Designed miniproteins, single chains, continued (3). Designs and how they scored, part 9

Each design is a single chain, and the fold is of that chain. pLDDT is the mean over its residues in the fold that is shown.

## One batch from the design tools (miniprotein)

Design m8280
Fold by ESMFold2-Fast:
Structure m8280 (fold): chain A 90 residues (1-90)
Amino acid sequence: SHREEAERAAEEAVRGVEEAAKSKDPIKKTGYALRAIGSGLEAGLHARKAGDVELALEYGDRIERTGKETGDPLAELAGEGAAALARAFA
């Protein structure tokens, strides 16, 4: 279902943010950051298709919070971008 796809995409966005924070290699770090942003967009899109705009906002909050908690500047920026894209479908 779109709700299940939204949850999986939100989990992937969170994981991408966490992996970006852990990676010291600039190429891998950037790759994880871009993956997180793409997954944030997918989470919002699938939440909207499921008819649950509140879920898109919740995913945005979760992803943004994850980025901030890492203390890594690129992971925080990726989390903000992913969250903005998820919320855009609200």
Scores: mean pLDDT 89

Design m8281
Fold by ESMFold2-Fast:
Structure m8281 (fold): chain A 92 residues (1-92)
Amino acid sequence: KEKEFEEGLEEVKKLLEKLKKEKGLTEEDIKKKIEEMKKNSSSLTPEQKEELTFLNGLLYGLKLIKKAEEGVSYEELEEEKKKEYEKKLALE
């Protein structure tokens, strides 16, 4: 049901952990790079656009991890998702 999403989040965690240990890259460093790329958004190459998409994905993963640490549990997020799924199922 959520294998792809769970695997994706786990891969993001592993990648962020590796980047932090190997390069000292923090959440702030990733945000900074995104902002610099956004300043030139109209002149980005296809490769730079792919990198921007990738970095935004990493930030999204970090946001979910930080939300859980700040008091929003993954269990609560999963319950909310299940409620939305049940509502859609009731629509025939």
Scores: mean pLDDT 66

Design m8282
Fold by ESMFold2-Fast:
Structure m8282 (fold): chain A 81 residues (1-81)
Amino acid sequence: SMMEEGIKYLNLAVKYARLAMESTDEEEALKYARQAVKYAEQAIKLGESSGAIILLGGLVGVKHKQPKVTTLMAEGLLKGL
């Protein structure tokens, strides 16, 4: 169902966001962050808009050591709003 597919993409977004935040290499962190944003946008499209935005907003709100990653994730969330 669309709901099950949306939850699947939400879980993928969380997974890649976590990998981005855990990465010490900026280029690797950016690649994971781009994947997280991509899956979050797909989850939003499938009706998981509030859940995806709230969850990723929490992740963006956490202090990240790579400023470009935080900016990219914030931009992706704003695009989803």
Scores: mean pLDDT 67

Design m8283
Fold by ESMFold2-Fast:
Order: C-alpha cells, then structure tokens, then sequence
Structure m8283 (fold): chain A 65 residues (1-65)
C-alpha cells in the first residue's frame, strides 16, 4: 500500500493544501496518513512526515490555494 508520506500527500491535496500550508495542517494530514497506514507515530515523527509531504507537494508543483 502507499507509505504514510504518500497518504499524507493525497490527504493534503484533497484538503486543498499546498507546500506553503501551515505546519499544523500538514502535521494533521501526516497523523491521518500514518493512522491509515497502521502506524502509531509521535509528534516528532508526524512533523517529519509532514515536512516530507510538503517537499513532495513542492516537487509536484502543487499550488497553495
């Protein structure tokens, strides 16, 4: 299945979030992505997944709104 990062990217796109979205919004997408992937993550891990998701959104050229 997709990784937690890939799931977080998909959720961010569904919510209309881009790479410049507030850190808390990306962290929320990361927590949801981890949960859907069956992972139990702490806050630091969720923030790291959120940063990786933001980098992927930027690489794909997703706009911020």
Amino acid sequence: GPSAVETAVALAKAMGLGPGAAEEQLVNAARAGASLSGLDVDEAQAREIGRQAAARLAEEGVPDG
Scores: mean pLDDT 78

Design m8284
Fold by ESMFold2-Fast:
Structure m8284 (fold): chain A 96 residues (1-96)
Amino acid sequence: SMLAEIERLIEEAVRLEEEGRLEEAREKVLEALRLLMKLAGMSEEEIETIIEAIERAEANPADRAVNEEAGKIILENTSEKLKELLRALYAASRAA
């Protein structure tokens, strides 16, 4: 199950963060995010665009223009599909 893989990656990220291994924790979060976007029915091109925007923002945390552009790209490409998936996953977790 792709959902089980996402849960595994999140649990691993939490453990790595508790150990102070922040860069490795970040990589696990990004892997989980890629799988979550794929579950939302996003294309490889849409996923790549969002990941690149996140990486650009992280590389330039003090650059307001880069962060505003990244935020816009993320919102334009993820907000509806990902939000609906998260709502569905939350509902499913309560039913189990």
Scores: mean pLDDT 71

Design m8285
Fold by ESMFold2-Fast:
Structure m8285 (fold): chain A 77 residues (1-77)
Amino acid sequence: MSEEEKKELSERVKELLEELKDHLHPLEYQILLEDAETSPLFAITQLYLLTPDLPPELAEKVKELYKEAADLVAEKL
């Protein structure tokens, strides 16, 4: 993953977290926000695991971004 791709993913994860902040525990939100900056792929993976507890519309957004991020890693291998 390039610097540009990592920055873009980080920004998109942070935007998604803002939409999700009222649906997450405050501690989880803070941890995910930190992870989004340092390890955005790990942050989106954690969000993907939380999708069963999210509203369907937001769960779809998380799944879409997760697949996009995973594909970026897979295609570069």
Scores: mean pLDDT 78

Design m8286
Fold by ESMFold2-Fast:
Structure m8286 (fold): chain A 83 residues (1-83)
Amino acid sequence: SSEKRQEEKERLRKLMEEATDLVNKAIANLRSDIEKTKQYVKELDELAKELESLPTEEAHKMAEQLRGVVKFLEERIKKVEAG
């Protein structure tokens, strides 16, 4: 139904907004507070799992992209801790 489609779109929009905010916070804290960045990365991984639970291909594609961002941030954390 159109109503169910609207609910799915709204949920995806909210999760995308949360993911964007968490990515920005993780990057902002990467040099100043590595432990906070690690916490945000964990929250991003949980959002990726929530996106995987949605019944749309769009949500699943977003989850895969978000997992890629998580891996990127984990590598950046390792480099910051090593340097």
Scores: mean pLDDT 83

Design m8287
Fold by ESMFold2-Fast:
Structure m8287 (fold): chain A 67 residues (1-67)
Amino acid sequence: MDLATSQAEGARAAALAAGHDEATAERFGKRSREAMLQLGEAVRAGDSEAAARAGAEGNKVAREAAA
C-alpha cells in the first residue's frame, strides 16, 4: 500500500470514529490523499514551500477528521 492510500484510509477511519457519516469520511480521505500527492510532487520538484504547505494541509485534514 502506498503512503497516500494509507493516509487517506487513516483520515477516513478517524472521521468515522469521530461520528462523521460515510460521505463526509470519504471527503476527508480524498483531501488527505490529495495533500499527500501534492507533498510528493513538491518534494520531487524541490519546492520546499509547497511541501510545507501540503504537509500543513494534511495535518489540518487529520485534525478536522478527528474532531
Scores: mean pLDDT 80

Design m8288
Fold by ESMFold2-Fast:
Structure m8288 (fold): chain A 120 residues (1-120)
Amino acid sequence: SREDLLAALETLVALLEYARELVKQRFGNPKAIELLDKALELARRMLERVRRGEATPQEIKDAVIEILELLKQAASDLGMEEAVKRINEAIEKIKKVKDPLEAVRLTQQAVVDFVRELER
């Protein structure tokens, strides 16, 4: 449902905010922070577009793939090779998914996995 999609996007925004804070605290890497800020901006824009009923399923998929590409670049810049591989696997799964809610949930899981790697 649209309500489930909104809740999933709100959770994704919160997870990206937490990931950004961890990268700032543990690494202080300006490039990785910049990439996460871009991912956050894209996630927030998509959330607002979904709230207004202006986003297509394909636009939501394209946005979460772009978010994961930015996350993958941040992971690569931090030297997190395992995280890069897991994010790439998530991107390939999302490309095959038709349901935008499933795409957002797969994106949330990729960010959770990234956060777990950051906390290590």
Scores: mean pLDDT 90

Design m8289
Fold by ESMFold2-Fast:
Structure m8289 (fold): chain A 112 residues (1-112)
Amino acid sequence: SDDLEEATDAYIARATKVMKELGIPEEKIKEYVEAVRKLTEIFKYLEENNLTLEELEKEKKKELLEALKILFEVHKEVFRIREPEASEEEREHAREQEEKLEKELEELEKKI
């Protein structure tokens, strides 16, 4: 939908600004942006075809998994840079989110 694309563009603009300020390499930022756009394309495809994630073709599931892995790696890098200034609550939250995402990625990989 147009709303999803506008929201994605706004998110990308904010995320890339933050990543640049944190000193994330430009190549890594580009990979992140491409991964976010790929996720948006896949979710738009699911909506337009009235498909569930489980009904997605194997090739599209592999593309989804690869995009999610890229997002997860950049997320870990951003947290690593911010960790020295993070509160204990923020560190615990980040650990819980990382464990949750790792489990979700493992479950998705098993279904492909």
Scores: mean pLDDT 81

Design m8290
Fold by ESMFold2-Fast:
Structure m8290 (fold): chain A 64 residues (1-64)
Amino acid sequence: SMEEELAFSLAEIRALQLAAELSKTATVESYSVERVGETEFRITVVADGEELVEDFTLEELLSA
């Protein structure tokens, strides 16, 4: 749906923002966005060999 597509795009923007922030003090190796449920998205950023994970619901992505 349009809302799901928008939420995924917002999750990708959040992943990029997190990666950019971390890149100021660490070497960012990768970032990814995964749809882990019908209404849940996972953002993973790997920086300096550490994995940082944030989970967001569709509602949180559309409201923030």
Scores: mean pLDDT 80

Design m8291
Fold by ESMFold2-Fast:
Structure m8291 (fold): chain A 84 residues (1-84)
Amino acid sequence: DLALQYGLAVSDIKYYEKRLAENPDDKEAQRNLAKAYLTLGEIYYQQGNYDQAISYFQKSADYALKAGDDETYEQARNGIQKVS
């Protein structure tokens, strides 16, 4: 369910952004933000909204690098490449 996936990703972003504002070095929050932004990138890509897709894939890559999550970083990078 696309609507459910979207809602869960948006909810995670709100929750983990709040946690990260309170603790900027929270690796768990950074990792979960990377995954939530990756989900939004995939959703916008499926909808043909490539400008939004690349924006969210870039945010995913940035948080994945901060978290040391190489797997999510590679998925986000591949997302950018398929949009471009």
Scores: mean pLDDT 90

Design m8292
Fold by ESMFold2-Fast:
Structure m8292 (fold): chain A 70 residues (1-70)
Amino acid sequence: SEKEKVLEELSKELLRITEEALADPSVSLLELYERMREKVEEMAKKSSGEAKEELEKILEQIEREIERLE
């Protein structure tokens, strides 16, 4: 399904972002979440239906974590 493909792509992208951030001691936890937010937002804008709904839920979760770290 489109949802499964989008979530698989997101998982790969978030893993890459996380690995790059963890390898760089100058990247804060806040910056890590901001990079994740940008990626999820981009994917949500290009998605539709159930895929978009799931990405928007993930985006809200990331935004809540960013607010806690500020």
Scores: mean pLDDT 84

Design m8293
Fold by ESMFold2-Fast:
Structure m8293 (fold): chain A 94 residues (1-94)
Amino acid sequence: MEGLQKALDRIIELVEQYLSPEQVREARERVEKAPSVVQGILEAAKALGDHPDREKAIEALREALEIVSELDPESIEVGVTLVGVASMLASREG
């Protein structure tokens, strides 16, 4: 759980870096209301993927994917999070 929480904190920093103050506020509200840390990470990643600049959305999602990929690969929760972020990246690229 500690590793996933640290990943969420780092992805929230990406949200603050890439998005407008209004988008950051909406993303933070969705993360706080998420039923799990995994869902919180997916909500934050979705906000990055919804960036109006496609190239910035792709860059931010790649950084989020790298953050999650540093976590324990034997964790089912990490695997679900990786698939979710990778799916968002693929959708934005195609």
Scores: mean pLDDT 83

Design m8294
Fold by ESMFold2-Fast:
Structure m8294 (fold): chain A 77 residues (1-77)
Amino acid sequence: SMDELLEEFRRLVEEALEIKRKAEESGFDPSLLQEGLEILGRIRDIGAQLVALGGDAAVQQMEQIAKEVQEEAEKKK
């Protein structure tokens, strides 16, 4: 369902930001690059499914989720 895909999208964006944080802290471990690329691929694929299901409404919800996840990451500094 669209709701399940939006939940998965949020989880993947959170994981991408965590990998970025770990890369910054670890001096750019090559294994983190591979993990980051895999997560970005999943975000792309889920995003395409969401757009196919919900069109512009899904785009707005994805933008809101990305904004919320970025704001949460900023507050954890």
Scores: mean pLDDT 82

Design m8295
Fold by ESMFold2-Fast:
Parts: sequence; C-alpha cells; structure tokens
Structure m8295 (fold): chain A 81 residues (1-81)
Amino acid sequence: SAAEQAGMDKMYQVLLLTADKAEKLGKTDEAKKIRDLAQQMRDAARAGDVAAAEKAAQELEKVIDDNGLRPVLKEAVAELQ
C-alpha cells in the first residue's frame, strides 16, 4: 500500500541520517555498514523478499547496538518525525 511504502521510505531516511551522524562521530566503517544494510533492507522490502528484509534489519540492529549507536538512531527518529 502507499502507506506501507511511505513508512519504509521514512525508515530508510532515518537509517541514512543515523549513518551520517555516526560518520560525524568518527564511526566511518559503521556508517558504511548501516548505509549498505539500509539499502539491502529497502531493496528486499520493495521486491517482497520478507526473509532478506528481516535479515538486513537484524544485522542493522546488531551494528547499532554493538557500536553504541542506539541514542544516535533515537535522535534521527526524533529529527524526522
């Protein structure tokens, strides 16, 4: 649906902003991983590949949590809401 597509596109923008903020904190490798995984998640979701989208989302959560980027993600969510 148009609402589901809008929600996915907004999440993609949140993840890109999170990567930009992480890069400004000197976490360049983590920013690259977030951008790559966000792209994979979006492309899989657009293709209807639920398993690939879930796998990319799980890897994103791990990168964010393992690198202390959860507060950065929350800031990005607040900024784009």
Scores: mean pLDDT 85

Design m8296
Fold by ESMFold2-Fast:
Structure m8296 (fold): chain A 85 residues (1-85)
Amino acid sequence: MAGTVTVTITVDGETRTQTVDVADVEAEFARYAAEARALATDPEVLSFEVTEEDEAALRLAVRAVVRDSEGEEHEVEIRIEATAA
């Protein structure tokens, strides 16, 4: 089903949002959700939690703490929302 996917990424309080039109909203939501969940296996990710999960409503939010090359910790929030047309 066609629709839109919105990805919102917040790093240390700075937010960026991207919205894309997609031909298959459920498939694209599943791809973005899988990529966000894969952060849990990244060695630079110190903590990971799923803060919102509603697959029927096509919503996922995750929060992570990531260590940079200088050893500083950054809070990262990723929100993925999809809407069927």
Scores: mean pLDDT 82

Design m8297
Fold by ESMFold2-Fast:
Structure m8297 (fold): chain A 86 residues (1-86)
Amino acid sequence: SVEEYKKKIEEAVKNNDVEGFLKTLREILEKYPEEAPELIAFAFEAVIRYGDDETLKAFQKFYREELPEEVRARAEEILDARTRRG
């Protein structure tokens, strides 16, 4: 199911489907809270690689307003670890 959500995130971002992207992120937080940090980190990477300005702004707003603090902290740890390995 994590792999299915990664595909949904990437497809929504590549297609500039802001509504579908945000809906997918909200479903992840509701249904897969344990996997949410990995999927949010993946969403961040997908937005940076493929996202337009509208998708980036929507993701930044979601990250600030809708992400639980615990999920945000763990997602940032994942992104930090990847950056330190480069």
Scores: mean pLDDT 83

Design m8298
Fold by ESMFold2-Fast:
Formats: structure tokens, sequence, C-alpha cells
Structure m8298 (fold): chain A 74 residues (1-74)
């Protein structure tokens, strides 16, 4: 499992390698806000959980929605 810092680095790498998401400032802002939450709550995520979250990023409306997804998979 990846700690919060490693998990967020993994998601950022996935976004950076995705031409549709790489330049999306809203998605990058969501990840930055979620990073503080993930680190503060000591979340540990595996690759399958992170891949699931990545697949949902295009449908995420706001940081609260992303936090709900993080809670659901953690």
Amino acid sequence: TLNGNQAMAYLRQKVANDPELAGNQAINNLLQEAENYVIDNDYHLNQAQLDFIYQQLASVKNVEHLIVLLKAVS
C-alpha cells in the first residue's frame, strides 16, 4: 500500500500522462485539496484503489465528492 504522499504522486503521474486531464487546472486543484485530507487522515491506498479513483476523476464535481470516493475505497 502507498501512504498519502505516494498515493497522490501516483494520481498526479496518471493525470500528467493523460492528454485529456494534464492541462485541467480544476482537476489539479482537486488533487491538491484532497492531498491535505489524505495525509492528515493517514490514508493508505493500493494501486487498484488509486486506479479506481483515477477512472472517476472526469466525473468528480468538487473536492467533497473526491473525499467521499477516498473514504469509500480506503
Scores: mean pLDDT 78

Design m8299
Fold by ESMFold2-Fast:
Structure m8299 (fold): chain A 94 residues (1-94)
Amino acid sequence: MEEEKERIKKFADLLEKSGIEAARAYVEGGLDEAARILQKTAEQLRKELGPEYADFIRKALQGIAYAAGKSETLEEAVERVREIAKKFYEDLLK
């Protein structure tokens, strides 16, 4: 469905944007701020996508948190976040 694809793309874009923001917060402000950004994003995605997507949302956010924490540079973290958002989009369209 075209409308569902557009909706999923908007959420993948939100996940990417919030993930990049969390990665920056991790580098600049530490874990607490990064966790707060990701938690807010998780709540928004669960509310708008519904409980059936809870596992996809959890896995994507867990991946972003891991990427942000393990990356040596902000640029590396941003690239990994983009890959996670792309996979999230692809998995939801299956």
Scores: mean pLDDT 76

Design m8300
Fold by ESMFold2-Fast:
Order: C-alpha cells, then structure tokens, then sequence
Structure m8300 (fold): chain A 61 residues (1-61)
C-alpha cells in the first residue's frame, strides 16, 4: 500500500540522515578539537576531540 511505501521511504531517509549527520558531526568535532588545541594545548585538544566524537556518536545512535 501507499502508506507502507511511505513508511519505508521515511525509515530509509531517517537512516541516511543519521549516517550523514554522524559524518558532519565528526567533521565539526575535528575542527573544534584543532581550535581547542591552539588555545589549551595539543594534548588537551586531542582529549577534547576524542570526548566530543564519543558523545556525538552516542547521541546519533
């Protein structure tokens, strides 16, 4: 039926959007990590990037 087709399209769209959002958030976290590294130091910036990526992944899944 048309309703079943619409639900499957919505589900696929949701999965595609989730995957794309994950990639976008990883890019943002990387950029923020570099900015933090220039401000608070390389080691602290790397830890910030790692924690930010971990939290972003947990919220998308």
Amino acid sequence: SMEERARREEERGREGFRKMSEEVLEGYAEGLGRMAASTIGEEAGKKFLEKSLKKAREHIE
Scores: mean pLDDT 69

Design m8301
Fold by ESMFold2-Fast:
Structure m8301 (fold): chain A 66 residues (1-66)
Amino acid sequence: ELVKQILQEVAEALRTHSVEEVLEFVDRLIEKAKELNLPKSTILFLEDLREALRTQPEKVEASRAA
């Protein structure tokens, strides 16, 4: 669903874009999620993903695969 799709897009973006570009993409998703009044759990997931990308982008790839 939405969360799976976001993880897929983020993982794909990491292959072709810099971590900074992917972080900007995730920031845009967080803003859109807030505008659409998505569940707080979804927003928190995106914020956690953003932090993981800043600290350990390789682990984000592994988490998606698992």
Scores: mean pLDDT 72

Design m8302
Fold by ESMFold2-Fast:
Structure m8302 (fold): chain A 73 residues (1-73)
Amino acid sequence: MDGAFRAIANLLKEKGYDVRLVRVPAEEAARRIAETLQKAGLLPSDEAAKQVEAGLRRLVTDPDAEVLVPEIV
């Protein structure tokens, strides 16, 4: 899970966004990532954001874990 979130952070930085990593419960990580990508204009619609969130939720293997997720500054 963390590897996928770091890849997303790197993608946002590559596109010129100023990105911070914030620690959140793994269960919230998928939603926060989808929201960040939508705010960055990298997702074309609310439907795309929901699809990304659903895909990322399937990567959660430990619900008690905390993960680092990218947020645009």
Scores: mean pLDDT 71

Design m8303
Fold by ESMFold2-Fast:
Structure m8303 (fold): chain A 82 residues (1-82)
Amino acid sequence: MEDVEKFIKAVKERNFDEAEKYLEKILSKGFNPEIFKKLAKFAREHPDELRELADYLESQGKKSLALDVRSILPLSFLPDTY
């Protein structure tokens, strides 16, 4: 949970190096409903920052992580429960 908050803060600040670090930690621990809920809310409020992060990751050759970030964007249309 703490890693999700740090990821969100880093993306809001466009600190994409830190955002990448916390995204890898989140993925290594696996997703749970609480993480999905927080990411869905964030994707609704800050979709542009998430697109910028995905573009940054692709520029660094991290195509799989970029795809993971792009997958978060559709969560903006999901309810908190699914």
Scores: mean pLDDT 74

Design m8304
Fold by ESMFold2-Fast:
Structure m8304 (fold): chain A 70 residues (1-70)
Amino acid sequence: SSLVEYFKELAEEHLKTLEYLVEKGEPKKEIEDKIEDEIKRYEEEVEKFPETKPIYDEFKEKAEKIKKKA
């Protein structure tokens, strides 16, 4: 589905942004807050489009790993 592909690309772009912020030396608290805000938005999308749940789950897992690097 083009919707699932779009959501996947969006999630991958957000993950790249988070990795960039960590490399730039953004404080861990700011990284955590950004991740929390993104997760809340993705939860909303999953409620509307349940087929996006696997992408949301993958995003959460990868974001947690990025957070540990900060």
Scores: mean pLDDT 82

Design m8305
Fold by ESMFold2-Fast:
Parts: C-alpha cells; structure tokens; sequence
Structure m8305 (fold): chain A 95 residues (1-95)
C-alpha cells in the first residue's frame, strides 16, 4: 500500500508538471496537445492506483470536455483539472 501510494504520487506529480509545461513553455500547438494527452492519461492512472476512482472519473470527464469544447472553455477546464490533481495528491499524502 505504501508502494502504491508512492507510484500514484509520482504519476500525479508528473501529470501536473506536464500540464504546466503545456501551458507555460513556448512550444507548438501539436507538442502542447501531446503533453496535455499524456498529463491526463498519467493523472487518471495515478488516481486509479490510489483507488480514488471518483477523482479518476472527474478527470476523465474534464478530458472529454476539453476534446469537445471551445477554446474559451479550455482554460477553465484545465484549471479545474489542475485542482483535481492537486486534491488527489493531497488525499494520497494524507491517506
């Protein structure tokens, strides 16, 4: 269980790093899109390993909204995703 917590934390923290890179680094739209996909995949995997299934489902919903939504909604969806990942990290750390 301690080993699963460590793995979940590493995946969730990596997802957060990739989201920040996609937002803040001067990269192409294609590179940003790839980083976003990777960040969501890692966040969902991390949440599932931590057995935070409700959070994994919410992150999956954010990913679906981002793929269907307009550019104006994208920033709000990404901000909500960051909060979900941060909350998941805190819950894993607090047990």
Amino acid sequence: KEKEKKEALELLKKALELLEKAKNEPISAEQASQLLKQSYDLAIKGAKIAKLYDMAKKIEEMQKKLSKGSRSDGLKIEKETVKLIEEAIKKVEEE
Scores: mean pLDDT 78

Design m8306
Fold by ESMFold2-Fast:
Structure m8306 (fold): chain A 76 residues (1-76)
Amino acid sequence: SASNQEEAIEQLDKTEELVRKYSPRAEELIKLIEELKEAIKNEDWEKAKEILGKIQEKFAEMVKTDPEAVAKIVAA
């Protein structure tokens, strides 16, 4: 919903902060979160869906390489 864009962006800012805190070397994931915030601000929903797919792929990789960091990010 367009009325919730500001709230969505704030939640993504919090997610980015958690990624920086628990997985500071996940630079590509951090960039994808920043790109997702821009896509939402621009109402580019096709781009947002593409970026979400890439974020899901990076989290799947993190579950294999750093499951503790993923657990801390999703628990917060």
Scores: mean pLDDT 82

Design m8307
Fold by ESMFold2-Fast:
Structure m8307 (fold): chain A 84 residues (1-84)
Amino acid sequence: LKDQAKQKAAELAAQAVEEGLLTPDQAQRIVDAMTKAIDSDDPFSLAAAGLAAAVFSTSSRRAGKERVAQLSRELLDLIQQLLD
């Protein structure tokens, strides 16, 4: 449920930091955005989460961008499942 989705978001962000795809600050911002989206119970929260993921992925290296996009997609799929 919501707690599981928040934990998944934190895990994905931590993994991205360990892989050098995101700085700790960037990871914290994306986790905050995703957590806020999950808590909102609003259909627009999925769009907000997608926008946040896209913004942060643009700052990565080419190979890192693909990996961040993959992790972001997994998180968005989880959020969509919860909101549906």
Scores: mean pLDDT 64

Design m8308
Fold by ESMFold2-Fast:
Structure m8308 (fold): chain A 85 residues (1-85)
Amino acid sequence: SEPVKVVRARAEVLDEVVKKGTITGPATGSGGVTWDRIVLHTENTNGETTIQERELTGGKPAKFTVDGDVVGITIVYLQRPEVPP
C-alpha cells in the first residue's frame, strides 16, 4: 500500500489507563485545521501493541473501541495536503 501524504501531524498521549470503552478523536470542521485521518496506538498490560486507523468524515468525531486494560494510548492526527490558491 502507498504511504499517506501528511502536511500536519499532532500526537496526543493520554495519561490515564482506559478500560473497555470508546475513545473519541476530534471532528473535521470548517474552522481551523481539518483532520482527515486519526491513528490510535494502544499498549495493553502484556506489552502488546495495537494500531487502529480511521478516516474522518463530515464533521463527526472518530470513535475507537478498547476492549481490555490499556496502559499506553497515543493519538495521532493527520491532515491531507492543501491545494495552494
Scores: mean pLDDT 57

Design m8309
Fold by ESMFold2-Fast:
Structure m8309 (fold): chain A 63 residues (1-63)
Amino acid sequence: EKELKLEMLKDGLLEAGLSEEDAEKIVEAVRAGDLKKAEELLEKHDIPEHTREELLKAAKEII
């Protein structure tokens, strides 16, 4: 169940324009329960604010 949600998060990150490598780094931070690291990685990328907020919300629901 958690793994399926992590796969959905990765798909959302790729759709937002992140590379597979960068998406994997964020997914691993969320898998580890490190929400602050995931948030910092999301802020590093030029993602539209609304999309970033939705991805962060998804990450919080997984942790």
Scores: mean pLDDT 79

Design m8310
Fold by ESMFold2-Fast:
Structure m8310 (fold): chain A 73 residues (1-73)
Amino acid sequence: MLSVEELLEEARKLYKEARKVSTDSIKLSSLAIRLVGAETLYELAKKTGNESFLEEARREVELTIEELKELLK
């Protein structure tokens, strides 16, 4: 199982690739906003030790990765 930090790294990598091949600027902007949100939740989880924030960050990153993979098809 990948850590949230590893998932965030993979999401950023996929976003960089999507930016090179996709012309859907609205979808790309939406996914960038969602990724920032997930990063914010992860930082809050680290500061507070709140496992709920960590779980929410993981779910949001995983969903963003799925959306990025669909955009790359």
Scores: mean pLDDT 82

Design m8311
Fold by ESMFold2-Fast:
Structure m8311 (fold): chain A 85 residues (1-85)
Amino acid sequence: MQLVLIKLPDGKTYLIVGDIKAGEVVTGTNLTTGEEKKFQFSKDVGKLKVGDEVEIKDLDTGKVYKATVVEKVSEHEFKLEATLL
């Protein structure tokens, strides 16, 4: 099971717990507010390495972000930083 922390351009961070597959809808939880948000990834996260890029769609707003893997804490723990695409 994967643990993925995403930092969006507005500074908000969301935690996703689960295996992220390309095209699947996943739920991220804001660690400060508890707010849930639906995301869709363009690539399987478990195959990514530090420096790899993936597109993330925010299904609540329709915004698309380009996220870069900035840290791989373990084989199953990823930190991503997103910029507006």
Scores: mean pLDDT 84

Design m8312
Fold by ESMFold2-Fast:
Structure m8312 (fold): chain A 76 residues (1-76)
Amino acid sequence: MMIKGTATGEAGKLSILLVGKRVTAASLSEAEGTGATTVAEAVATVDMPVEDATVIAQSSKAGAKITTSVEEVELP
């Protein structure tokens, strides 16, 4: 199954890491925005449920507000 993590924050560079609970299934993505908002996404194909996935996000801008979400994406 495919797990997708998303991080949304104020303008700047965002790094996002998606990790699994049982086995480290990690995907790292970075995004840089020049507008009001930056969005970074990480996708990993893993054999784990979405509830076992954790999203870790960091912003290059100190004090920036970051919202994270995890979703399960069905394989075709």
Scores: mean pLDDT 64

Design m8313
Fold by ESMFold2-Fast:
Structure m8313 (fold): chain A 93 residues (1-93)
Amino acid sequence: MKELLLSTLTQKEKEAAKKLGLTESQFLILNFIYQHKTPLSAKDISESLKLSKSTVRKNLTVLEQKGFVELVDGKYVLKEETKQKLEELLSQP
């Protein structure tokens, strides 16, 4: 999915980011991985979100350290627990 909202999140997404203890940029990257449902490299995310590769890698490192994503064969995948949390947060009215 092509995302053009690089610096603007909806109010619902901002609230989800706060509940997860994430910055808006970290949530944007996490939500992009969640929506794609396939393993993504830092390059794939950088090109799709039009963020610098260094910014993407820095935020992915934080997401991995917090246990939201894991690095498998050079690609990032969403952890099952994170997927469930995002489904709950984004499915509420």
Scores: mean pLDDT 76

Design m8314
Fold by ESMFold2-Fast:
Structure m8314 (fold): chain A 77 residues (1-77)
Amino acid sequence: SVPEEIKEATEPSEEILQLIAEYLLSQGLVSSADIKSPEFLSALRLVLDLPPDAITDALKLPKELFERLKKALLEPP
């Protein structure tokens, strides 16, 4: 299961973002290159703070990246 701290974060700190990145990397959901991307870090913050439709519409983030992050963080197996 995804740690509750990640699911409940309203304003993600650098520590939380690093924890999320390590989690996603360990699950094989992202690559090292993705983690280094500023777009990836922005998407991580937004997954925790905003609803999916607001993020995709307002910030025009790649829908595929956003859905993958949401599934990993908010919908555990």
Scores: mean pLDDT 55

